Designed miniproteins, single chains, continued (5). Designs and how they scored, part 87

Each design is a single chain, and the fold is of that chain. pLDDT is the mean over its residues in the fold that is shown.

## One batch from the design tools (miniprotein)

Design m19017
Fold by ESMFold2-Fast:
Structure m19017 (fold): chain A 100 residues (1-100)
Amino acid sequence: SLLEELEELQKEMAEEYDKILELIYNKEPLEKIKRKALEMFEKVIEGLKKIPEVSDEDIKKLEEMKKEIEESKTTEELLEKFKEAATFAANVINEVIEKL
């Protein structure tokens, strides 16, 4: 069901979010952290694109946020952009669930 797909996407996103924060707190190389963050958002964007209730504007916003993460020059910039993107993605998923 759509609800089960959204719940699975939320679970996967939460697990990857925690892993990425661990990489940041452990001071792993920027390139490694960035790669993991971009992989997470690619999966989220692909999942959300399959859902008719998700607006094209929200998808475009997530793609722009993913680009900001890719363009980050420091771990501090990456952390800021990553948290913004993760919060936005979580809100999009929650809004779709509320409409079901």
Scores: mean pLDDT 86

Design m19018
Fold by ESMFold2-Fast:
Structure m19018 (fold): chain A 74 residues (1-74)
Amino acid sequence: SAANKGYELGKELVARGASPEEVKALVEELLAAGRSMEELGGMIQALIDAGATEQVAAALEALGAPPAPPAPAS
């Protein structure tokens, strides 16, 4: 599943000691590539499970940078 794929990516980020900047850059790259929110959510869940608080914050900032308001107006 996309969530499981994301979870494995998050585990690899933790295993290699990825910095918050690297995590943020990867989330931005995956969003630009059109990767699903389910996959990104799985990655963030792996970071949470590992206690990688700074990496979690960086990933959430990258996801929150473009506000996604509910758009009933189209």
Scores: mean pLDDT 76

Design m19019
Fold by ESMFold2-Fast:
Structure m19019 (fold): chain A 77 residues (1-77)
Amino acid sequence: SLKGTVKELLALGKNATPESVKELLEKSGLHPTEEETRELAELAKTGDAEALQKKYDELVERDIEEGVKQLREAVLS
């Protein structure tokens, strides 16, 4: 679940790396950018659950919007 992924990110703690964050998000079916993986790794290291959840939600919304844009471009092109 979405909530489960945030818990797994928090569980990485001080050992969080952009690479481990990327693998976790991709396993969840998401397509993170390099910048998003760096930001989430830093938030996981600090243990700021509220900021981490917010950033995760923003990433999910962006990923959905990009999928919708691709569908619109396929219809209009």
Scores: mean pLDDT 80

Design m19020
Fold by ESMFold2-Fast:
Structure m19020 (fold): chain A 74 residues (1-74)
Amino acid sequence: SMESQFDALLQELVARAVEETRRMVAAGVSEEEIIERVLRWTREEARRAGLSDEQIEQLERQIRQTVRATIARL
């Protein structure tokens, strides 16, 4: 279903956001720049996948929270 496809994509993008955040922190990138770059990439992937505006908004909220939580744990 579309919902199952969205959940799978959400899980994949969350995992990528964690890895990308860890890499950028190790490279000395600021929190603000990390959030901007990860959200830009997330938005591009969501648009390619044909997600609705509501799904994109949900995805952005989850990714932003994931980036912040990852930085806080490092």
Scores: mean pLDDT 84

Design m19021
Fold by ESMFold2-Fast:
Structure m19021 (fold): chain A 76 residues (1-76)
Amino acid sequence: SAEIEEALARLDAAVERLADLSEEELEQEAERLEPAIAAGDPAAIERAEELRIRMTVLRRGREEVEEAIKRLVEER
């Protein structure tokens, strides 16, 4: 029904907003580390690598959820 399609579209939009917000926060933190990284601070370099891994995990999780929603819509 159109009602289920609408609910899935709203869920997709909510997941996208949450992922975008989380990615933005991680990107802002990475940007704040740039001066320390430029100065060769090992702790800042390590933290930047941790943030890179976290962003990769978030992007993969988002892709998996979006693919799952798409399959649910297509299999109706």
Scores: mean pLDDT 75

Design m19022
Fold by ESMFold2-Fast:
Structure m19022 (fold): chain A 78 residues (1-78)
Amino acid sequence: AAAELAALEEGLRALRQRVADNPDLPRDERERLVAEYERLVRRQLDIRIASGEISLSAAERAAIDAAMAEYAARLIAR
């Protein structure tokens, strides 16, 4: 799991850098990058839950999902 978490963190860093280096990305490309970012973040969260590092109630899980959806919408809208 530690190796997978390290790979996910590097993937997240690479995606953030790609967005920073390309601020004029077209909307469809931004949507694809946002979807990939959400996938990596959710995978990282799932690994941390499975390892017992964190424990979330149903309400906390729903709040995280809602926050992710709002963040994605904001990135796509601009």
Scores: mean pLDDT 74

Design m19023
Fold by ESMFold2-Fast:
Structure m19023 (fold): chain A 85 residues (1-85)
Amino acid sequence: LDLDVTAEASAKLDDGSELSVQFSETQALVTARIVAPDAEAAEAFIEQLKASVGGRSANSRVASVEARKVSDTVVEATVLWERLP
């Protein structure tokens, strides 16, 4: 997925979770590596993310979600937000 990147932000948390966001004028790409407390929580998080496709916030929407387990308790996710006209 290609963005004409205008700004970036990233964070690393004490539990090993990582979050990065790349912004363009019309899109935001959120990439996350989330450490869940257990395997059931990791699976629930993936289901919640997939259900968020088409969700709206003010003048933006979730255009796409990719989420997968990389271990029993670690989820990698990529969420693309698009600005609405």
Scores: mean pLDDT 75

Design m19024
Fold by ESMFold2-Fast:
Structure m19024 (fold): chain A 62 residues (1-62)
Amino acid sequence: PTVPSYTAEQVTELQRQGAERILAQLRAIGAPQSEIDRIERLIAEGRYAEASALGGDVLLAL
């Protein structure tokens, strides 16, 4: 079933998936462990949007 708009739950799930994908990519390319630890902490705290933003910045800096 399709939904006409995103619910807060769906937005959170998409943000979680995005953060996890970025974290996986950073691990795959050998990003600095300190940055990986920061992103893991943000994900553990449920701060997925911040985790994704930080992960994206790290990817762009490499």
Scores: mean pLDDT 79

Design m19025
Fold by ESMFold2-Fast:
Structure m19025 (fold): chain A 92 residues (1-92)
Amino acid sequence: SHSTILQLIGLTLRVIGLILDHEGKDEKVVEVYERLREAGLRLIRAKTREELEEALREIQEALRRAQELGDEDLVLVAQGLIEAGKKLIESM
């Protein structure tokens, strides 16, 4: 839905904002944020269910890495992207 696309855009912009706080993040944390930014953009650009499912698998892997790093902001934004992506699949 249009509302879900706007939610995905907002979450992807939040990821960009978190990357810009580079003084509070180590190299591994920034790498996971960059991966989430790319996957969020893939969700926004996805035209098929298969493309959405692939992007969601990438976000699930990023969530696993975020949990290993103990970064609460990374975990929360990754979970938000997964929820929004699932809603897009349900609307197809």
Scores: mean pLDDT 79

Design m19026
Fold by ESMFold2-Fast:
Structure m19026 (fold): chain A 97 residues (1-97)
Amino acid sequence: SFTTTVAPGGLGDSFYLKGGATYKVTAKNLGTGPHTVFVVDSETGELLPGFEPLQVPAGGSATTTFTHTGPSGNYSAFAAPSDVGPGGPVEVTVEEL
């Protein structure tokens, strides 16, 4: 498993996704405002196809499972800034199933 901490409006550390593999992604919002967590290509910033953005409430967590149908490569978690609080870091864990 891989874990990274993402600042609001920032990218986490890159992690490798293998095409055809199934992953569990968990996001824990350590801040006081809600965040939407995306997975993006680390080089282009384009959204990962087939990954539904995680809606992560303030102080809460969200989890999804998805099969990576895109190209094998390096991806990063992106936490969209919150308009309703100072925001806070989001801890993102990626596990191959």
Scores: mean pLDDT 81

Design m19027
Fold by ESMFold2-Fast:
Structure m19027 (fold): chain A 96 residues (1-96)
Amino acid sequence: SIAEALAALDTFRAAVDAVVEAGSFTPEQTATLEAAVARLEALMPEELRAAAEAAEAAGLERAKAAPDSREANLELYRDAVEEMIARLRAALAAAA
């Protein structure tokens, strides 16, 4: 259902925010993030794949201008995830 997909997106968003706040991928945060991604794949496999591919392409363009630092890498990660979430939310809105 759309409600289950929206709840899964909120869970994924919270998992990503925890990683960004910590500034690193801890084993516990990695496990939580993997569970959230697995839930999204179960609910929206095609949409998740398309959103990930689009976010990766945009991220590669941004990476060309970014310094090779932990801070810059976290910002690129955040931007890629925000783009994925925006695309997934747009797909859900179109399905409603």
Scores: mean pLDDT 73

Design m19028
Fold by ESMFold2-Fast:
Formats: sequence, C-alpha cells, structure tokens
Structure m19028 (fold): chain A 96 residues (1-96)
Amino acid sequence: MTREQVGEKLAAIAESLGLRDVAARIREMTRAGVAPSTMLEEFARALLEHLEVTSLSVEEVKELIREVLEEAFEKGLSAEEAALLLLQRIRERTEE
C-alpha cells in the first residue's frame, strides 16, 4: 500500500468515527510526506482519548489499526465497515 492510500483510508475511518479534526490532521500529514507509522500513532492516541480507554497502550492500538487497514484493503471494506471492525477489535482486547 502507498503512503497516500494509507493516509486517505485512515482519514476516512477517523471521519466515520466522528473524529473530523483527526481526519484533517492525517490528510495534512499525508500531504507533508509523513511516515505511515506516525499517522497510525496520531490516530491511535486520538482514538484512545475519544473512547476513554486506559487499559491499552498506543502501541497496541497502532497494531490493531494496522491489522484493520490491511484487512480493509485486502477485502475492499468501506471506511464505515473498517471503523466498526476497529471498534470491535478494541472491545475484544479490553474484555481480555
């Protein structure tokens, strides 16, 4: 996947979750040539804050976002479907 494809899908998923400011920031980072790992970290941090989850690290959520992105690209999932899958994966991890 290209950096541009990763950035746009992340931004679309963030918008589907109501994180419009995060989506705008990810798009700006994509235009600025920022690495995918840094975009994933920004999204993970914002998502943890939004969901008020304290039991997961930023690194664990970055991995979940990466896995959901890979599945979304492989299966052709919409941003909305990917957002729901991400929420499900986070829930499963917080339930042990």
Scores: mean pLDDT 83

Design m19029
Fold by ESMFold2-Fast:
Structure m19029 (fold): chain A 110 residues (1-110)
Amino acid sequence: SSAAEQRQLEIKGVSLMFRGMSLVVEMDMEGASEERREELRRVVEEMIRLSKQMSDPLSQTQLLSMAARIAKDAGLEDLLREAAELLRPFTTSPDPQTRELARRALEYAE
């Protein structure tokens, strides 16, 4: 992938993280509905799918870490499990920041 393509994926990832956080806040303030839970589920699924297209380990780990956190807080156990499995290889990343973020995300996921 080109650097421009990866940059577009990073921008999309940030957008998804904001959308997910906005839905969590809305559910806390307005109540958790089936419709909001399903929309949140779709956002987390899209975050996981997008992370698989990213080539930068730190960007992948940031997106997966947020996906795992939202999934745990929302009780989306299947998506939490998928995000945790995708995070495990990053715990041995040569990048210290990526390793620490992945380890902390998995600790939260447990």
Scores: mean pLDDT 86

Design m19030
Fold by ESMFold2-Fast:
Structure m19030 (fold): chain A 82 residues (1-82)
Amino acid sequence: GARLAEIAELVDEAARALEAGDRARAEELDARAVELAQTLSDEEQRLVLEAVAEGARVYEETGDEVEALRATAEALRRAAAA
């Protein structure tokens, strides 16, 4: 749970950076989240993929990268709490 919560926080920070116009920071935070996700178990990696898929659906509906990242972070936070 703790690593999923850490990934959720990194994705939330990336969303805030992108909303502020700091794409470089958002990309750095995304890279850190990806590196951390690669250290997870197969089960936890599946939860990350499901969270990313939820964000992708929000992006398809809204065209908003910030809302998509927030949706991914929220899904990861729910998975971390389960």
Scores: mean pLDDT 86

Design m19031
Fold by ESMFold2-Fast:
Structure m19031 (fold): chain A 66 residues (1-66)
Amino acid sequence: MEYPGSVVRVIRRAVEDRLGRRVSQRELAEAAGLSVGTIRAYERNRRPISEETFERLVAARRRLLA
């Protein structure tokens, strides 16, 4: 299964809303073990996300909210 890259921006915005502060693309990338360029490409809908990468991003969200 693949997800549209735009869901990465949705995840990052959801973390920002929960924390009450801005979360950079770099901070999300570091939490997910991805490059900032990869996060940027996903948010621009240049690439779809695999299910494995989506799970890594969900785990990153949990880490940032801990």
Scores: mean pLDDT 81

Design m19032
Fold by ESMFold2-Fast:
Structure m19032 (fold): chain A 110 residues (1-110)
Amino acid sequence: SMADIDAGIAELFELFAALALELYESDKEPTPGQLAMAMAGFMYLLKKIKEGKLSKEEAKEYAQKMIDVLQKQIAELEKRKAEGKLPDLNTEAIKQLQERLAELQKIVAE
């Protein structure tokens, strides 16, 4: 149902928000596991959308919510990069997030 879908998206948003707070508040370099977990969540949702298991309306709603989260996360990471607070590995992570954002924007535009 739409409510079950919304609950799943909310759980992933909470996970990405927690990761963003860790990156913001900590001078510790993010672990590969933390980055992989965030990316895996996004890949799972994109796969479900692409497999047509959701209606076009549901897919667009999910994609828009993911776009909103990704734009906020990319902006925060770009800010950290400008401040010299990101390790080199996070430059590739930003690129991957931008590529996912472009894919989601195509889904919304259809």
Scores: mean pLDDT 65

Design m19033
Fold by ESMFold2-Fast:
Structure m19033 (fold): chain A 90 residues (1-90)
Amino acid sequence: AEAKQTGPNEFTVNWADFKKLGLKVGDTVLLEPKEGKAIVASISEIDDAAKTVKLISREDGKEYTITDGGDVQAANKKINGIPVKATIKY
């Protein structure tokens, strides 16, 4: 299962599968590219009506946006002592 990258910091996920993860504002997720470094990000906003999620990178404060259209894998990991509730691969 894999997210699609649609812009430099924009991704699509399957929204129904994303909602099944039970994620909330403040939860930490991992953005994992096929090549390069994984990004540890916190959920800043969830909009169910628009089917959008905003994330903020914990390293550089860069904002990422997720919309409906791809796949998400759930992962129960800790990175640098931070609980990671989902991994988004792209």
Scores: mean pLDDT 69

Design m19034
Fold by ESMFold2-Fast:
Structure m19034 (fold): chain A 57 residues (1-57)
Amino acid sequence: DGLRDALERGLADLEAERDRVRAQYNATTDPGKKADLAARIADLDAAIAALRARLAG
């Protein structure tokens, strides 16, 4: 149960961070900063997908 609770909290934290980074991406006009933020969103999406897979199994 402790592991599942920790994974669920971790997922919620990653989803909240993804939403914050997406908001920054949408507000940013600098193409270099947008590229960096897009890479960060991709990394967060991969981490979220991996964590969701662990929770589903």
Scores: mean pLDDT 87

Design m19035
Fold by ESMFold2-Fast:
Structure m19035 (fold): chain A 68 residues (1-68)
Amino acid sequence: SLGLDEERERLVLEMLHRLLASERLDAAQRAAVQGALARDPSIKEPLLRAAEQAKLSPARLAELRALA
């Protein structure tokens, strides 16, 4: 559990899967992640924690941090 409601946890996991599925986010995926973070900044820290637990590379973690 990420300490989120079901919908926000699902959104965080979807974003994490997108990060795991490719070396980087495409422009549409990047815009979608930025839009989600702008609408609900509370998902930022859970998303970063989930990414760290999934052991994303330092480059992907830096990309994710830069989106917020």
Scores: mean pLDDT 70

Design m19036
Fold by ESMFold2-Fast:
Structure m19036 (fold): chain A 91 residues (1-91)
Amino acid sequence: DAVEYAEELVEKNREKLLKLLMEKYGLSEEEAEAKVEEFREQLLALVEDTDVSKEEIEEIVKTSIELLETGRLADLFVPIGMARIKLALGL
């Protein structure tokens, strides 16, 4: 189940995401948890709406974390948006 896999993968990376959001971006614990939940909800919506593979889900989460480490807070959501565009184009 791709939905279950996406939930498990976000949970596995939860501590790393919270640490990055709090330490790099200066968010409170409550604000950081809200951003992780927003990311989880957007990822689950993508998985439910599209035929993304477990491998694609893994790459989305990995790329989101890498962009969060090197970019801006908003970059966390870019890989989900790009995956939606790619799937809409049949790529």
Scores: mean pLDDT 83

Design m19037
Fold by ESMFold2-Fast:
Structure m19037 (fold): chain A 68 residues (1-68)
Amino acid sequence: MVLDQARSSSVQGELLAKSSKDEDIAKALRDSSANGRAAVDAGDDAAAKASIDAIIANQRKHLQSLLS
């Protein structure tokens, strides 16, 4: 379950990074998504959960950047 969520969130984060105009946010989305993919490949539930939390936080930052 957690690994499937991390895989899905990583794909969404990668797609969102490509559409982001803020380079710092795009990098954070790419980095957290890469960490999520690595956690899934390793079968590391703790790392997967941490990556999901990071991806969600970076998605929120992206949304906030659109409200300026």
Scores: mean pLDDT 81

Design m19038
Fold by ESMFold2-Fast:
Structure m19038 (fold): chain A 95 residues (1-95)
Amino acid sequence: SKDIADSYIGLLRGDSSDLIDSIDYLAKQSTDPEIKKQLLELRKRVKELEDETIKKLKELGENNSSIDEIRKVVDEYKKKMEEIMKEVEKLAEKM
C-alpha cells in the first residue's frame, strides 16, 4: 500500500543519508587520492541506489501493489547497501 511504501521511503532516505555522511567524513580524512576517488564513487552508488529504490517504491505504492512486492524491493535495497558498506569498510582499513 502507499502508506507502507511511504514508510519504507522515509527509512531508506535515513539509511542512505547516514552512509553518505560516513563516506563524506572518510573522504575528508583520506590523504590518498585513489582511496578518496573510490569513496566518492561509492557515494555516487548510494545516491543512485536511493533514487532507483524510491522510484520503484513510489510506483508500487501508486499501483496498490502487495506488501510482498514492496518488501522485495526493500530487501534488494538492504542487500545492495550492505555490499556498499563492506566496500567502505575495506577502504577505511587501508587508511
Scores: mean pLDDT 89

Design m19039
Fold by ESMFold2-Fast:
Structure m19039 (fold): chain A 108 residues (1-108)
Amino acid sequence: SHLQQLAQLHRRTSETLRREADRLRAPLSPFDRDVLASLYYMSSSVLDQAAKNNTDYPQEILDLERQAAALYREAADALERGDNEAAAAHLRQGADVEERLSQLLEQS
C-alpha cells in the first residue's frame, strides 16, 4: 500500500540519520560542514512545507513531520557553530521521530 511505502521511506531516513550522527564523531572540513548544514536547512524547509501541504494526513503524523523538520534545523544550526556533538544528538532525536512516523504509518 501507499502507506507501507511511506513507512519504509521514514524507516530508511531514520537509518540514514543514525549513520550521519555516527560520522560526526570525525572532524569535518569547513566545506563539508557548510554543505551538510545547508542540506539539513533545506530538508527542514521541504519537510515543513510538505506537512503544511499534506493536511489530509492524521494530525499526529503532521506534528511528527514538523518535529523532524525542527530537529533538522537544530542540527544545521549546531553544524554552523562547529558543535558536531550537539548536531549528532539532534540527528539521533530526528531518527527516533522518523522511526515513530514509520511505525504509525504501518499501523494505519
Scores: mean pLDDT 86

Design m19040
Fold by ESMFold2-Fast:
Structure m19040 (fold): chain A 111 residues (1-111)
Amino acid sequence: ASASRDVSFDLPAGDYTLEITLTNTGPAPVRVTLTLASGPALSVNGVPVRPGDTLLEAHLAPGETLPVSLRLSVPEAGTVTLRFDAESAGPVAVDVEVVLRDANGEVVAEA
């Protein structure tokens, strides 16, 4: 089985921390892939990325929770869209929580 979810943020230029919590609530192991679906040129953990690039791949056992923190540098204002794809040989049930913080640590977006 598979499932996908898109999350979009309208961001000014600046530095951000993207905090992601992935929880496999299903009975089967899942693979979760996070990609940059669309947006301006940006960097993740100091590495330049473009639409189509994979930012994260994770394998989650049933009941596993994985916290991930990524540093985003956005050189120009635009809408950034992230895509989460979850795949399993069995049923897919994954909770995705996203918190975006600015350079001062203040929450500027949640999903």
Scores: mean pLDDT 87

Design m19041
Fold by ESMFold2-Fast:
Structure m19041 (fold): chain A 100 residues (1-100)
Amino acid sequence: MNLYLVTFTIRAPGVPFELVERIFLEQLEEVAKEHNIEIKAITSSQLSPDVYSFTVVLETELSFEEVVKAAEELGRRIAEELERETGRKAEIWTQVKELK
């Protein structure tokens, strides 16, 4: 198995942290189950009033390219769910790093 560090930067103006965190965790659980990904650690922080950061340490048999695709899909699902629940557009950036 490979270890990866995945960082999600979410810009969601006017959306409370608790709502962003709930949506993030719900979508993360679904994607992780679909792709047989083990979540080892999750850290979250609010970088500014409009910007949140979620960092996930994960372990999986997936290649780096497959993890990037899964992270981008997760980001898309989070943005769509945030817009559905709040009526506000969210922007999400993902960064993937392989840990050795």
Scores: mean pLDDT 87

Design m19042
Fold by ESMFold2-Fast:
Structure m19042 (fold): chain A 64 residues (1-64)
Amino acid sequence: SLLSQLQEQLARQQQLQQLIDEGTRGFIQGMIANHDRQTVVDKLTLMNQLRPSPVIEEALKKLG
Protein backbone atom coordinates (compact mmCIF):
# COMPACT_ATOMS: atom_id res chain seq x y z
CA SER A 1 0.00 0.00 0.00
CA LEU A 2 1.01 3.67 -0.39
CA LEU A 3 1.04 4.11 3.41
CA SER A 4 3.49 1.18 3.83
CA GLN A 5 5.79 2.68 1.17
CA LEU A 6 5.71 6.11 2.88
CA GLN A 7 6.45 4.53 6.30
CA GLU A 8 9.44 2.62 4.84
CA GLN A 9 10.76 5.80 3.17
CA LEU A 10 10.38 7.76 6.44
CA ALA A 11 12.24 5.01 8.37
CA ARG A 12 15.11 5.10 5.82
CA GLN A 13 15.34 8.91 6.07
CA GLN A 14 15.39 8.71 9.91
CA GLN A 15 18.19 6.08 9.81
CA LEU A 16 20.20 8.23 7.36
CA GLN A 17 19.76 11.32 9.59
CA GLN A 18 20.99 9.34 12.64
CA LEU A 19 24.13 8.27 10.71
CA ILE A 20 24.73 11.88 9.55
CA ASP A 21 24.32 13.14 13.15
CA GLU A 22 26.80 10.49 14.42
CA GLY A 23 29.29 11.42 11.68
CA THR A 24 28.83 15.14 12.43
CA ARG A 25 29.51 14.55 16.16
CA GLY A 26 32.67 12.57 15.26
CA PHE A 27 33.83 15.33 12.90
CA ILE A 28 33.26 17.98 15.62
CA GLN A 29 35.23 15.93 18.19
CA GLY A 30 38.09 15.56 15.67
CA MET A 31 38.06 19.30 14.97
CA ILE A 32 38.19 20.14 18.69
CA ALA A 33 41.04 17.63 19.27
CA ASN A 34 43.19 18.89 16.34
CA HIS A 35 42.48 22.65 15.98
CA ASP A 36 42.35 25.82 18.07
CA ARG A 37 38.97 27.02 19.39
CA GLN A 38 38.67 29.95 16.93
CA THR A 39 39.29 27.70 13.88
CA VAL A 40 36.67 25.22 15.16
CA VAL A 41 34.10 28.00 15.83
CA ASP A 42 34.69 29.62 12.40
CA LYS A 43 34.36 26.34 10.47
CA LEU A 44 31.32 25.11 12.43
CA THR A 45 29.64 28.53 12.04
CA LEU A 46 30.19 28.38 8.26
CA MET A 47 28.88 24.79 8.11
CA ASN A 48 25.78 25.76 10.12
CA GLN A 49 25.15 28.77 7.81
CA LEU A 50 25.39 26.53 4.70
CA ARG A 51 23.24 23.76 6.22
CA PRO A 52 21.65 24.40 9.66
CA SER A 53 22.22 21.49 12.07
CA PRO A 54 21.05 21.12 15.72
CA VAL A 55 24.20 19.05 16.42
CA ILE A 56 26.44 21.91 15.21
CA GLU A 57 24.34 24.53 17.07
CA GLU A 58 24.72 22.54 20.33
CA ALA A 59 28.51 22.27 19.80
CA LEU A 60 28.79 26.04 19.12
CA LYS A 61 26.86 26.83 22.34
CA LYS A 62 29.27 24.63 24.36
CA LEU A 63 32.33 26.24 22.69
CA GLY A 64 31.00 29.83 23.07
Scores: mean pLDDT 86

Design m19043
Fold by ESMFold2-Fast:
Structure m19043 (fold): chain A 95 residues (1-95)
Amino acid sequence: SLVDALRKLAELFEKMGLEEAAKHIRESAKAVEQGNYREAAQHLLKAADILREAGVPDEIVNALRKAAIYLASRNFDLALKYVEEAIQILEELLK
C-alpha cells in the first residue's frame, strides 16, 4: 500500500541519518491514513526539499515531487509508483 511504501521510505532515510526528512515522510503516511491528501503532499514536498539540500540524487528528489503531485490529485496508483521508484533507487545506492 501507499502508506506501507511511505513508511519503508522513511525508515531508509532514518537509517541514513536524514531524520527530519524521515519525519516528514512519516507525517505524509499518517495524513494519507486520515484521508488528508493535500497535507500528505505538503509533507512529501518538504521532505523532497530537505533531501535535495542534503545532496540526495535528483532522481530520488524528483520521484518524491511527482509522488506529491499525484497524491494531491488523488492519483494513488501513480503516487505509489513514484514512491516505490524512490525506494528502489535508494536501496540500490545503499548496497
Scores: mean pLDDT 90

Design m19044
Fold by ESMFold2-Fast:
Structure m19044 (fold): chain A 82 residues (1-82)
Amino acid sequence: AKVEVEATVEGAGKGLSSLAEDVLGGETKDGKLVLKLNVKGKEVTVEVEPLEDENKVKVTITSEDAELAQEAADLIKEESAK
């Protein structure tokens, strides 16, 4: 499953820090930050892309578990609303 959410830079950082049990890898590719995280024993791929508003990013969450991908997106969105 693949879920996209628009977030503030600060909210994305806080949400990802709360979500990740372990960081399996990270790279910068084509201006995007790509992270591989372990969440609840499952691999989740997160792409963070800067938007036209430099205070905002697009976060794309890819997981085999659709509910886990949605939970991650909701957490990032919640942190962005604070």
Scores: mean pLDDT 76

Design m19045
Fold by ESMFold2-Fast:
Structure m19045 (fold): chain A 62 residues (1-62)
Amino acid sequence: MEELAEKLVKELREFEKEDAENPKSVEEVARLIGRQLRLLGDAIEEELKRRREEEELRKLLE
């Protein structure tokens, strides 16, 4: 989780710096937002998978 959060923050800061020097198109901004949302989705999915595996292990120990 922390590694993904750091990566997202770094990418957003790089975007702000680049956009200030060379304004990006709406399409480029939309693509970047889509990437950020995908990374967030992946992080949530991994957390849910971890919780499911823990619950299944608990049931197997019965």
Scores: mean pLDDT 70

Design m19046
Fold by ESMFold2-Fast:
Structure m19046 (fold): chain A 89 residues (1-89)
Amino acid sequence: SSMEKEEFEKKLEELARELEEEFARSTLYPFEQGRLAAQRFLDLAKKLKDDDSAAALQKMLELGAEREKNLTPEERELEEKLLEEKLKK
């Protein structure tokens, strides 16, 4: 329903702000930040009983974990550069 969508959107916005603040102070690589963000959104979807979003986020976490293990040297270098650019701020 529209009310459920509005509640989810509001909580999603609040979670996004919290993650932005946490990641601004974090030394985690961007791929690690993405994984943590997906986990927190998954926890929110489960709390709101949004089974479709929870299933999608769970799949993203599984794919993300596989990708982290199989990062190429070029992808790892990109992650390092993104973290360095963030830390220069």
Scores: mean pLDDT 72

Design m19047
Fold by ESMFold2-Fast:
Structure m19047 (fold): chain A 65 residues (1-65)
Amino acid sequence: DFKEKIREELREKGFSEESIDSYLRLVENISKKEGISLEEAYEKLKSMIDKLREIGDEIDRELAA
């Protein structure tokens, strides 16, 4: 079960069960709305989070001067 894989990965990263459940709901919602697999939705969500974090850190660094 791919959901079990996500749960295990997030648990290893120190996420609470509540946070893991919220993450899984987001993955499921993306999958349903875009008509893609849970695996593709999970990769998309990870990419979006990483991108947003990278952009935020870059902007903060530039504007801190």
Scores: mean pLDDT 75

Design m19048
Fold by ESMFold2-Fast:
Structure m19048 (fold): chain A 73 residues (1-73)
Amino acid sequence: VDRAKEAVDIIDDFVAGKISLEEAKKKLEELGFSSSIPYLEQIAEAQAAGSSSSTISILRGQAMSPALLEVQK
């Protein structure tokens, strides 16, 4: 399902700084993955705090979990 792939791509674009938090939140909400939004906010906080790439990677994985579960059903 393209929606799950799009959600993953949105999360990656946000982590890479290609799109804003507000744009990422809007796109995920439109795709039905609003459950990923809290993790995007945590990634934004982690980036602002200068957290390690490992911390951001863990949060990215958690943000992607709703999309991956949608593909598996």
Scores: mean pLDDT 77

Design m19049
Fold by ESMFold2-Fast:
Structure m19049 (fold): chain A 80 residues (1-80)
Amino acid sequence: MLSDEQMQDEVAESMARMAASSTRSALSHQTLSPQQLQDDIAQLEALRARLEATASDPDVRARIRRLLDEEIEALRKKLA
């Protein structure tokens, strides 16, 4: 049986997946400057913190962190 907490967790995870997908799409179609890469990293780190604070299930928090950390790492590799 789905609780309100489970529905909230699904929404948070969906938002993380959408943000990750948008970042991957942008990286596939655009050449980003170092400043743009740094700004995108900061935005994703802030979003990760907010969504982790929203999720009640530790497994959902772990999936949100993994999804967004993968995209943050991809952006950091572009800076290196």
Scores: mean pLDDT 80

Design m19050
Fold by ESMFold2-Fast:
Structure m19050 (fold): chain A 97 residues (1-97)
Amino acid sequence: SARDELIAILDETIDRLNEILEQFRAGKLSTEEARERAAQVLYDTARKLEPIDPALAQSLKAMADQILAAKTSNELEMEIGAAITYLSTYKQVLLKE
């Protein structure tokens, strides 16, 4: 179903963002590399979600733009964390409906 596809895409996106955040915290990615990769994950996910959930796709693009606007390592970590929290919450709401 479209709902099962949406949940699968959200799971993959959350996992990818968590991996980027872990690599960034471990010093394996620079601030610029982590910013670019996290934003790219969200833009790619937004493109996949456009035909399924256009409102969520728009929110993902906005979150990607916020990640790109982060000026410091602390701001970047906060914005990636906020995106993970948002997507995890969205998934939990979908699972209850």
Scores: mean pLDDT 89

